# Designed miniproteins, single chains, continued (4): the designs that were tried, part 22

Each design is a single chain, and the fold is of that chain. pLDDT is the mean over its residues in the fold that is shown.

## One batch from the design tools (miniprotein)

Design m12729
Fold by ESMFold2-Fast:
Structure m12729 (fold): chain A 99 residues (1-99)
Amino acid sequence: SHEEILALSLEELRALLKEEREKVLANPEPYLEGHRLTKAALDKLGKLPVPQRYREPLLELIYHREDGLEVAEIVEEAGFYDLELEVARALRLMKEALG
């Protein structure tokens, strides 16, 4: 659930996103249906669409949790292309606020 994702530690979140990445890479077709740009991004850059159920809770973790900068770095490491602009924005804002 949304609340279960929000309660994850950084270690649990890293493990979850690694597992989701491995699932998409093992069978990408359901995640690429109707999305030619997503297929091109996967084929050329190894970038993945974030599964819809994770998008909103991941953004909430990045913007509203004290460890949001570390959450953003974990999401970037996982290579989800449709969160790249949000992650880049969060990392920029957090770095500006911290120093």
Scores: mean pLDDT 72

Design m12730
Fold by ESMFold2-Fast:
Structure m12730 (fold): chain A 85 residues (1-85)
Amino acid sequence: PLPSPVDVFKSLGFSDELAEKIVEATNGDEAILYPLAKLYAARRDEISEELALKIAEKVGEKLKGKKVSYEEAQKLVQEVYEELK
């Protein structure tokens, strides 16, 4: 079993409040949340808490109501990061 999405973001050093906001932005969709967590873990020194939330919000908006694979979500997460960095 995978850890809860909130616990994953907390393990990356995000506050409880920010972790909850990230989960809310994606409506708790694990297919989106785990690619986000991978990006934040890989670029923790480059991604501020403000940028992390903006990425999550934009990805969540674009994928709202869609069923996506982890690979498709990871590609979109990377594209959004490149646009916002």
Scores: mean pLDDT 79

Design m12731
Fold by ESMFold2-Fast:
Structure m12731 (fold): chain A 68 residues (1-68)
Amino acid sequence: MKKDRATLYLKLQLLRAGVSRELAEKLANEIVYGELSEEETTALLRDRGGLSEAEARKIARDVHKILS
């Protein structure tokens, strides 16, 4: 249940940031089901998602609040 909500949140945030549906789904699943840390999530969103450092950090923090 927490992982489903985190995955949905991530997909919506990434789509809003202009990430393709396919890439958004891939990144969201990798973060949530790969159990990436907040720091690893930030790096992945920045480096592969193309998000700014500030955007990536905010989304990573919010996702990990849902998962806690």
Scores: mean pLDDT 85

Design m12732
Fold by ESMFold2-Fast:
Structure m12732 (fold): chain A 85 residues (1-85)
Amino acid sequence: DEERRRRAREIMEQARRRLQEARKGVELGEQLIKKGEENTENPELAEKLKKKGEELLKEQQGYIDMLKGGDEALERMSQVALKLG
């Protein structure tokens, strides 16, 4: 089924883009934590930066972990589409 093959490709492309965005988010989270650690002159700002970086890391790592499971699902869908289409 050509329509199933097209759908599988679209899902794969979307997952790839979301993974790239999540990886960039992790990088940003790490940078914010580092800036918080370096800012010893303003403890309130340092704490806010660390918390924001930690929240970003948790959120974006959650996306990466979810999409890791999705890679197996995408592989299965691709295989089914190839066999049926």
Scores: mean pLDDT 73

Design m12733
Fold by ESMFold2-Fast:
Structure m12733 (fold): chain A 99 residues (1-99)
Amino acid sequence: DAIKQQLLALLNQLLDIGMELLRSETDKDKILKLIGLILSVIGLQFDAERATTNEELAAIAQEAIGITDDLLSLTTDPALKAQLQAIKAQLQALLAQLS
């Protein structure tokens, strides 16, 4: 399924960005938030692999958009912000296809 593969690719990109932010972060509260967001992405990857309906994929895409917004709030890097905005736009486009 092309939509499922695109969603998994976007979740992998969110995981990579979350891990990149975690490697450079020194603030304890932000580290704990990043760990929580990384675990949420891993959970969504697990759910996406098992998803069999468009409703399940839509729910995962909606949660991934929320995680993307949280990651955007945790970075000031313009390159990472641009990547996160692009991921958000692609997740929103997938969500529109699933409705």
Scores: mean pLDDT 90

Design m12734
Fold by ESMFold2-Fast:
Structure m12734 (fold): chain A 100 residues (1-100)
Amino acid sequence: MEEELKKRQELVEKIQSLRDKADKYGKEANELIKRLAKENPELASQVMEAIAEAMTDPEKRDEAIARAKSLGPEAQKAVELGVKADEYFREARKLEEEIK
């Protein structure tokens, strides 16, 4: 019982850490996308589409990042931050299912 409580506590702490990381990277991505949208709305739209594709299909993450790289360094950073946020969010969700 004590070992099970410790393991559950460690999982809860890990889930919270992953959620905090997802929120941090998501905020950074959102702020960069807002800046891009103000200066170049078409570029911001392409960045959002790349992030949406990567979020829908994790297998497309590398392709989404490669596409963003062709659009420029700020577009690449925005997609990389968005992808990282989604990865941490998905890892947190997977761990949440383990403690059900």
Scores: mean pLDDT 81

Design m12735
Fold by ESMFold2-Fast:
Structure m12735 (fold): chain A 60 residues (1-60)
Amino acid sequence: MTYRALRDIPAFDKDSLTLKKGDILENVELLDDQLMRATNVATGESGVFPASALKYLEPV
């Protein structure tokens, strides 16, 4: 499923994605109860982000 970031979300560590408001995320996958994986279409980067950030993502 594809999502759009509703706000800027900075990278949390070396393995996390940096998101800017309006960035599109593809291939969003649940890894565990706390982490998701996705690809940022604007940067071409794939990485993890906290599942708590889902509240700042809008399905498109």
Scores: mean pLDDT 77

Design m12736
Fold by ESMFold2-Fast:
Order: sequence, then C-alpha cells, then structure tokens
Structure m12736 (fold): chain A 81 residues (1-81)
Amino acid sequence: EEELKEIVEALIDQLKSLGVLGRRAYLILAEIAEELGYFELAEWLRKQAEETPVESDPRVVEEMEKGKEILIERIKEYKKK
C-alpha cells in the first residue's frame, strides 16, 4: 500500500497545483483503490471526499477521469511485477 499511497499523493499534489482538488478526486481514487483490493484505503478516501467540496470546473473532472484510466494501467503493471 505504501507504493500506491505515493502514487496517490503525487496525483493529489498535481491537482493541488492546479487548485482543483475536490470531492470527485477522492471518489475516483477510492474507486481505483477498491478495484485493487485496498478496501481500507478506499474507505479512507471516501471519508476524505465527504469533507471536501465538489470541484467547480467540469473540465477538471474530465481530466481526473482520464487520470483514473492512466493510474489503473500503472497498477496493472505494478501487479505484474
């Protein structure tokens, strides 16, 4: 989980630099974590989402959905190792 956490933190830092970190980002990350079988991480991320307002820019949401696909592919590579 530590390596996955580093990937998640890197994505969060990227979104923070854009000023767009919000509820959708945490929900997307939770979905990814759950798909990987990291259910505790997924629960934690959903808790973070509950306390975070929704992103104001729909284009940012679209970019995050694309990032979700990229992260899933990286995770597939990680599991292959």
Scores: mean pLDDT 68

Design m12737
Fold by ESMFold2-Fast:
Structure m12737 (fold): chain A 94 residues (1-94)
Amino acid sequence: AEAAELLRRAAEAIERLAEILAELGAPQEEVDQARALAEALREHAEDPVRSAQLLLDAAGVPRVLDEAEALELIRRTLEVAEGLIKKYEEAKKK
């Protein structure tokens, strides 16, 4: 199931971003919110529309998506999150 795998990877990426936020000294509330979002995505891994709605709600964007739009949002979110993590890890090592 491509959707479930993408959502699990997105949850892992968001959890890693929460670790980076903590490392950078972000408020514990922000770190906890990111971790809560990652956990919610794992709980709804079989429902891409619900998972995409959680991402939009976290971003403060009032929008309703169909399944194709939801999968595209999840894929783009994963690409952005993994890209940011990679860029941060590479910059930190230099």
Scores: mean pLDDT 77

Design m12738
Fold by ESMFold2-Fast:
Structure m12738 (fold): chain A 78 residues (1-78)
Amino acid sequence: KLEEELEKLLKEIEELRKEMAELQQQGVLTDQKAKELLEKMRSLLEKAIDLAEQLGNEELKKKLEEELQLVDRMLETL
């Protein structure tokens, strides 16, 4: 059950990344829209980190924490 919740969160994060990349490629990604998508990714990453920790997947947890740091840095520039 926790594994299924984690997989769902990871899929949602990837869909948000895809949306941001598509908007950027089309030249229509505004700062406001980027902030909205990044804030959503931040929330999902925090939940995914908690689930990875509960499942004992330390490697995935560290990877997700690094991704969260990048998202936080991007938000600081907006």
Scores: mean pLDDT 86

Design m12739
Fold by ESMFold2-Fast:
Structure m12739 (fold): chain A 79 residues (1-79)
Amino acid sequence: LGLDLRTIEVALQLADENRDGFVREEDIIPTLEALGERLSPEAREWLLKLAREVAEKNGDGRVDYRELLRRLREILAEE
């Protein structure tokens, strides 16, 4: 997918303005693009779907970004 996990980690930390470990799904892609990341349509849709699954399992609509990063590392390690 060409996703840079380090850039995603930095973007999620920047989107976590109150430093509670959670970000809004809607803020993920805009923050990545603000850092110069150019996501393919496939990568964008895939990342948003994964973030939504993490948020829905939490039950409060917020994305636990450490859990999101853990899942990203697991998936991207399977080549």
Scores: mean pLDDT 73

Design m12740
Fold by ESMFold2-Fast:
Structure m12740 (fold): chain A 72 residues (1-72)
Amino acid sequence: MKEVTIHVRLSEDADVDAVLEALKAAGAEIKSVTRHGDTLTITAKVEDIEKVVEALRKVPGVLSVTATPLPE
């Protein structure tokens, strides 16, 4: 597994718990979650970054998703 930082932009009515459930369902091990206004910053361990990103895009109220591997 690789550690990644995931930035999720949410609409006002988005359910944060649904985002976290989608991450876990995609096989992500969540380490931290921080919210800044409409943006969630999530640090997680994942095997397949693209699968996690696609799972998050399917969550109602998710406007954009970016994932960046953490430096070693």
Scores: mean pLDDT 79

Design m12741
Fold by ESMFold2-Fast:
Structure m12741 (fold): chain A 81 residues (1-81)
Amino acid sequence: SSEEIALLEEMRQIVLDGRANGVPFEDVAARLIALARERGAPEGLITYIESVLAAYRAGLISEEQAMQAIEELLRKEIEDL
């Protein structure tokens, strides 16, 4: 739907702006999760973001890898709609 595409584009812009301005990934992830829940995004998307955040907090991936993983997922979801 146009609403789903708009949400995914808004979420992707949050990641891009966060990376460009050096916003901590934990703050970016918190904003994305809050926005996704507010707007009724699929639970699978929220769970994925929470999983990336957990991996980052566990030291399994870098902040750059975490940002890139979420950006790429959102880009693919937009292109597949």
Scores: mean pLDDT 87

Design m12742
Fold by ESMFold2-Fast:
Structure m12742 (fold): chain A 98 residues (1-98)
Amino acid sequence: SMDEKLLKLAEELIEAAENKDIEKVKEILKEIIGLLEPSVDEETINKEIDKLVENNSDEEIMKHGKAVAESIKIKLSPDLSDEEKVELGREKHKELLE
């Protein structure tokens, strides 16, 4: 399923960010966006991710990667209510980006 693919990519994205593998984080982010926004062409996705990498430090890119991955894991968790997902998403955003 798409959810299983997104969850696997989220786990790989966390691992790539922990290993400070910028190129792998970039690759996985492109794949995640392609799955979430299938109406957006590959060229546009590549351009936007290249812009993100160009305009941010390696450390900021790692933090963004982790935030995206944690957001996907929370959203796709079968054990959480919608309210719990919003609260955990906010907490993880503060932990990783603020």
Scores: mean pLDDT 79

Design m12743
Fold by ESMFold2-Fast:
Structure m12743 (fold): chain A 68 residues (1-68)
Amino acid sequence: MAVITSLDAPRLYQLLVRAGVAPDKALAIANEIIEKGSLTQEEAIDLIVEKTGLSRATATRIVDEVLE
């Protein structure tokens, strides 16, 4: 099962900013992952959708790119 960890947080931040998310909002999302230590792929997708308003399809693509 794919898991996003605190080590993935900097890459997630960069990908969110590239997708047009405001830097402060992207940083808040990255920090939430650091505080939790790890999130499942589904939890990370849900977090991005809830915090940014991006479509689930876009959030899924971002999470998939982080896990490369």
Scores: mean pLDDT 82

Design m12744
Fold by ESMFold2-Fast:
Structure m12744 (fold): chain A 99 residues (1-99)
Amino acid sequence: MLSKEVREALVELLRQLAKLLPEEKESFLDLAKRIENGELDRELTALLLKKIAELLKSKGYHELAEKVEELARLLEENAPDSEILEQIEEILELIEELE
């Protein structure tokens, strides 16, 4: 199970992605709800983030996609919460620059 701190950070990430990609808003907010409720483990969250990275690449957000894919890798490799939170922060900063 994901820690509460990681779940809260992932929910914020998905909310910001929903603003960046309004056509995908419903899907991102649904995923955020499932993460918030503790329904997703690290492996399933990583799989869904990889799908989001592919979507971002298809929309031309290549650097953002690479950072999201790295976040998925950290989750799969059971990286410490501190590394996961740092990666989420880097992604959020990049999204802010794209707005």
Scores: mean pLDDT 86

Design m12745
Fold by ESMFold2-Fast:
Structure m12745 (fold): chain A 66 residues (1-66)
Amino acid sequence: MAERVAENLKAAGVKDGSSFHVTGVGSQAGVDAAERTLKEAFDILEKEGIAKNVKITGEVVPAPPA
């Protein structure tokens, strides 16, 4: 999974110093899982020398009222 995400990020042209913010609606577990996958993918990119110093942050927002 993380390897596939890393491949997609390389195809998208991610570079050193990129920042990513994950926003989930009503789901802390979903945000946590997405952050984990992104961190693993960026660890792969850093090891490959493609991108480093990437910042990843996450936030859960409440579901909007009906």
Scores: mean pLDDT 74

Design m12746
Fold by ESMFold2-Fast:
Structure m12746 (fold): chain A 103 residues (1-103)
Amino acid sequence: SSELIALLEQARELARRAIELADQGKVDEARKQLDQAIELVREAARLATDPRVKLELEVGIGLARISYGVGLVAGEPAEGLRRAGEALLRGVERALALAREAA
């Protein structure tokens, strides 16, 4: 549980940075932070034993990818990355709350 919580706290930090960089129009930097956050969330989902924690993380990843894809199609990659970061952040924060209740 401590390793899971540490991964989720790191992912939360990276997702917040991705949102800030996207708001600044720094698309390449925002994408790199978001990709790193998604990798940490995937690892956290693999370590999670609580199906509710796993579901929140999987939904967060899915919504983040959809949001970025929609932004790319609309010609607004910075907005897509911001929305993707927000979706991932929500999933991570919900998963953290559940993981801490189980600890």
Scores: mean pLDDT 90

Design m12747
Fold by ESMFold2-Fast:
Structure m12747 (fold): chain A 61 residues (1-61)
Amino acid sequence: MEAERVRAELQRQAARHLARLYKNQGLSRDEVYARVTRLLAASPEGPASEEDVRRAVDSVF
């Protein structure tokens, strides 16, 4: 698999896992969205797609 494609896949997986983790901690949907979006946007691996983050969070809630 190409590095770019693998990185995008891993970012999506990370978004979903982070959303699940934060939800399990009792954070609200809005807090989880903000937290996950911020972490992924700060990553040098590439900017997080707002749609991808939303789908990840939505799938957990």
Scores: mean pLDDT 72

Design m12748
Fold by ESMFold2-Fast:
Parts: structure tokens; sequence; C-alpha cells
Structure m12748 (fold): chain A 61 residues (1-61)
């Protein structure tokens, strides 16, 4: 489901911010697992969301 993929994106962003390569890899694996169940349109929306999420985090810092 899309909600699970969104959660994985949040985990990836947090891991990247902390420089935790292992945590990032685990979150990426979860993201891939959920991504395989999504349509191409949902995948495109998720990519846009990930980019927006990174921008939001950068603006807060």
Amino acid sequence: HMEEAERAIDEMVEAAKNGDAEAFQKALDRFRQHLSKLTPEQRAALEKRYREKLKEVAEEM
C-alpha cells in the first residue's frame, strides 16, 4: 500500500540525515518491497513526494 511506502520514505530521510547507511539500506529495502505493489502512477507520485519531503526537512534545518 502507498502508506507503507510513504513511511519507508520517512525512514530513509531520517537515516540519510543521520549518515546511517545501514538504516538507510533497511528502509530502502522496505520501500522497494512496497513499491513493487504500486502502479506506475503511484510510483511517480511517490518520487515527487520523496523530493518534496527532503526539501521540507532541509527548510526546517
Scores: mean pLDDT 74

Design m12749
Fold by ESMFold2-Fast:
Structure m12749 (fold): chain A 89 residues (1-89)
Amino acid sequence: MKKEAEELGEKLVEALRAGDLEAAEEYEKKFLEILKKLIEEGDKEALELLAEAVRRAAEAYAERHPELREEVEEAVKEFEEKVKKKIEE
């Protein structure tokens, strides 16, 4: 799971940099599925990896699609808040 999440995060960032929204959506879906399992397992280290990948992906996506910047920024904020809360507590 952890290595798979790491690979998936990297692919998500790469897809968003390339502007491949279809691939990005597929990777995001699988990424969230892995995140759910990791949260249930109590793996806080994996949550940090996921947060970092999402941050990079959002930045790359917003640069390519500035019209979607607000939506992307809000989604990242929600994700970061949830991850930070889990790690700090």
Scores: mean pLDDT 69

Design m12750
Fold by ESMFold2-Fast:
Structure m12750 (fold): chain A 79 residues (1-79)
Amino acid sequence: MESGLERMLTLARALAEVAREAGKERAAEALERFVRAVEEHGAESEVAIEAAREAEKAIREEMTEEELRRALERAQEAA
């Protein structure tokens, strides 16, 4: 179970890094907020659920398919 959660957080961190490198500050901030919410309050908390929705919307609105691919590659390398 924690392995699945850790994989999700690893992907979220990789997405935040790629977004920041691409100058997509809103997506980077939303993803960083999501990671912090999960770490501080747990994945089932209202704060984490709300942050996850904001991050998902920011990704869909701002990030390209190539940026998503780069994030997946980084997350896979980080295990």
Scores: mean pLDDT 81

Design m12751
Fold by ESMFold2-Fast:
Structure m12751 (fold): chain A 84 residues (1-84)
Amino acid sequence: TQKLKEEVERLVKEAQRIYEEALQNRDDRDVLQQAISRLQQILRQVQLLLDMARNLNAPEELIKLLEEAIKELQRKIDELQKLL
């Protein structure tokens, strides 16, 4: 459970860096497309962690953190797609 929390926190932090870098390079279509692809990969990883947490009957607080991370990632992806 602790390792899942640390892993999702790391992935969220990585996603934030990718998102901010993409916004700084808003006029670069290739940078935006690569950022979207990378964020989609992170989203898939967080979804797998959520499935794992549910199978392990993890605390509800951890499940909510994972669900919130998924929503945040989907929002970031959507925002970058609008810039294309």
Scores: mean pLDDT 87

Design m12752
Fold by ESMFold2-Fast:
Structure m12752 (fold): chain A 70 residues (1-70)
Amino acid sequence: MARAQKVKEALLRSRTALIDDEAKRNGWSEEEVQKRLEEAEKYAEEHAEKLAQAAETGRETARKIAEELE
């Protein structure tokens, strides 16, 4: 499961950075930030596994998906 974990970590890190940035700008509460992070983690777990499988099966498909995730 190396691919799934790497994709999951990448998704989590990018979303965590965005959430922290938006929280500072909009004054989100710590509770709201935590909920957003928890949702992002669940989302990453479900979708990262599917994206990782696509990357293993077809590099071309993974490249297009990675472009959308940017």
Scores: mean pLDDT 71

Design m12753
Fold by ESMFold2-Fast:
Structure m12753 (fold): chain A 85 residues (1-85)
Amino acid sequence: MDEKALEEGKEEVYENTKSYLLSQGYSEELADLEAKAIAEGAEKLFLETLENPEISREEFEKRAVEVVEKARKEAEEKVAAKKAA
């Protein structure tokens, strides 16, 4: 497996997500946490699909959406808690 391709893909997901969150008014800390969670979830999902070739494209897309939704919810809850303090 090309480790460079995995690292570059993870970096791209992280940078794009962090940039987007900062543009939405998220703090650097919360944007960093959500971006890292999404990048790690995407990497893990990609590795799982390589080990399980029977996973359908539809199931892969569904799981990718779940990764993003979970990371977003966790970040939103942390933002709400921090703003309330």
Scores: mean pLDDT 74

Design m12754
Fold by ESMFold2-Fast:
Structure m12754 (fold): chain A 72 residues (1-72)
Amino acid sequence: MEKQIKELYEVAYKTAKELLEKDKIPSNEVIKAAVEAARQYAEEKKFDLSEELIEFVAKLGAGEAIADYNKE
């Protein structure tokens, strides 16, 4: 469980960071893309996690990436 949560967080963070570095994308679109990427990753890896938990972790990862980007 902990390893799966960490992997989803990292996928969401990386997706958000990549989008923020590539273009001027609104934060809401970045978060939406990160949540979708985390869902696809969880499905591909067959993680037995709730949709709410996947979305929560993805929003944390994306939010941290947005915060880090804005500090620069």
Scores: mean pLDDT 79

Design m12755
Fold by ESMFold2-Fast:
Structure m12755 (fold): chain A 85 residues (1-85)
Amino acid sequence: SMQQLLEKANEALRELERFGVSPEDLERFRQKLEQMIQQGSTVSQIDEEFEKFMKELGLLEEYQGVKALEDAVQKTVERILQRKA
């Protein structure tokens, strides 16, 4: 849906900002996302473009490392909640 595409686009832009991507590169990616949405791109295609963009900036390895850490934290929280139930 359009709402899912917009949420995914906003999430991608927030992640780029979190990783210290310059305002110029953020604007470049925003323009790419607008083109993709106009072309009827899927959520998965937005994810792939995000990873490609991070790779081009030399940030993909750092991003993957941070995501692995965040996944470990999320799994820990889920386990705590399951034990509490």
Scores: mean pLDDT 82

Design m12756
Fold by ESMFold2-Fast:
Structure m12756 (fold): chain A 98 residues (1-98)
Amino acid sequence: AFRLDAEVLLEYLLKVPSKFSEEEKRELVRRISRGEIIEDPEERELVLKAIELFVGEYILGTLDPLELSKYPVREIVEAALPHISDPNIRRYLESLLK
């Protein structure tokens, strides 16, 4: 079954074009998996785009950025939550709804 864990989150982070290196993206996943709540807005945006790609591919059946851009952040996060197997990733994403 397709579940969002640390390895899957890293896979989608690596697919997001950004100023962050692969090593910085790996460290970001490690920080979240250790229970850190990411407060930096650029790191938050990177994680949200990775979750958007996961939701698009796995739940919505589309990777079209124009189609995905129609969905509010809240709806993307809420769609992802039932598919998260890592409790620290789940807790971090729940923090984005506040």
Scores: mean pLDDT 81

Design m12757
Fold by ESMFold2-Fast:
Structure m12757 (fold): chain A 77 residues (1-77)
Amino acid sequence: SDAFLAALQELGRMAALALASGVDPETVERLVREALNAIRAGDRERARRALDELVSLVAPEHRPEAEALKERALEAI
């Protein structure tokens, strides 16, 4: 669906911010996969937890953008 493709794009942007913040690639991959699977399942609580963890790992100067990307990804649910 268009909403799912939009969420995938927002997750890609969050992954880029996390990697730029020095987060381990394996951790980024795990959290993105968890969020994506939760969004596909319609599991808002699970998706929010994975996305909150991603936001917490992003450098402070990028957190406002990461929070916005999180909310947009959750719109797909």
Scores: mean pLDDT 86

Design m12758
Fold by ESMFold2-Fast:
Structure m12758 (fold): chain A 93 residues (1-93)
Amino acid sequence: MAEELIAKAEELGKKGREAYLAGDYETAGRYFEQAARLLEEAAKLLEGQERRFALMMAAQSYYDAAKAYEKAGDLEKAKELRERAERLRQEAS
């Protein structure tokens, strides 16, 4: 189950990057945010180093979502997602 969540998150991350390169920043933000949420779900099913890795991946995806929302002009959502990314990064350390 955790592996399926991670694989789906990777596909969403690719779609997010494609949307970002196309200039569709709001769509990119939504894909990266969805990927991050799946990685948080995967982390709940994992322990030790694997859990920490999933949390770090989730933090990175939230950070990517925040950058996309900043480009889209949604500064409030970008701030919220950066703060969430930082909390997950701290939890992973």
Scores: mean pLDDT 89

Design m12759
Fold by ESMFold2-Fast:
Structure m12759 (fold): chain A 56 residues (1-56)
Amino acid sequence: GPATEAALARGREAGAAGDFEAAERYLTQSVILGGQEGQGEAARAAAERIAREHGL
């Protein structure tokens, strides 16, 4: 849902900027929000992919 997608986008943006602490916080938040919005597995997969793309 919108909250999960926003958190994933923030995580990707932070990772691209080299702010790995912020990236990890946003990606962790996206998984929590994904669970609340009924898309926990998809959110986890997306967060893990973004983390790998940025060396997290």
Scores: mean pLDDT 84

Design m12760
Fold by ESMFold2-Fast:
Structure m12760 (fold): chain A 84 residues (1-84)
Amino acid sequence: SAYSEAVARVSGLVIRAIAHVNEKDYDGAIRHLERAIELARRSGASKEDIGRLYELLSRVYKLKGDYKKAQEYLEKAKRLLAEA
């Protein structure tokens, strides 16, 4: 189904983002996580699933040393997870 395909594609983007983190390519990881979040939102993913993706994005920004963006995305994650 289109939903199952979207779930698989989001998972694939997260795996690619983690691979980029391991290579210290934080910008590459951010791009894949942003695509994963957009796809998750468009496919009707739960607030919990989208919140977990924002937690990952926050952690990558922290690893990059962008603490302001890390905090902004952590706050987005906390709001989504509280509404889940």
Scores: mean pLDDT 88

Design m12761
Fold by ESMFold2-Fast:
Structure m12761 (fold): chain A 100 residues (1-100)
Amino acid sequence: SEEELRKSLGSLSTTILETAISLKQSGTWSDEQADTLFRAAHSIKGGSGLLGLLKIQEKARELEEVILTAKKSQDAEAVFQAALDLDIELGLNDIKAALK
């Protein structure tokens, strides 16, 4: 259902935000954090496509591309910026875990 899919994307948005903040704080390349972000972005790309959320799908695709490029350059800042862009787009579509 759409509700179940949106809930799954909400959980993934938390993963994106927490991992992006951790990567920013380290200031150095981390394959583990990059792989976590890539998997989350890949899942969001698929799910957003099914929901017709084309801007979220585009931002998730951009994050995947940035991560693949950054694996060669070890540019943690570029990955953080792309992850933040995706997180903002998720929030604009109310696809964030409810903060209590």
Scores: mean pLDDT 77

Design m12762
Fold by ESMFold2-Fast:
Structure m12762 (fold): chain A 78 residues (1-78)
Amino acid sequence: MQEVLDERKRKLAEEYRKKAIENAKTAAQHYKNGDLSKANIYRNQAEAAATAIGLALSKEEGERVQKEVDELFEKLKA
């Protein structure tokens, strides 16, 4: 039972991670276009998804996804 719940949490976290990455890419695109307001909105949505992973799985997993979001945004905004 517990292992099945853990697997469901991991699948949900994978969905949130994909959402976080998509939002980070969208934020970087808006940043490059000079739309800082939209960039901040999508950036915040990516951070919220990483926070949700931290609450659902572990602090370490949430921080790992947050780092991925940060690194991806910095790489793509250039």
Scores: mean pLDDT 80

Design m12763
Fold by ESMFold2-Fast:
Structure m12763 (fold): chain A 95 residues (1-95)
Amino acid sequence: APLFPSDEEVLAAVRGIAERALKAPVEEQPTLLTAGHLVVVAGEIAGVSPKTLAEAYRLLAETEDALAPKDKNPEFVRKSAERYRQKAEELEKKA
């Protein structure tokens, strides 16, 4: 993978991770969610567009909301999803 990911690569990676997390065993889901977050952070550092980052954060929020009912700490996961939605809204105002 390139050291500085592109908009397309960030979105593709987050979508792939989200799809895997939705199908993964509960014990593997936290690691996949962490990987998704790290991809978005790498995208921010690389200067990926605010629109692409907003789409990635919304995808992470939707994935966390879908996984929350099966998690050992559903409230924590839902609060994480809410934070991602807030970041997406802020980025959308900048785009």
Scores: mean pLDDT 82

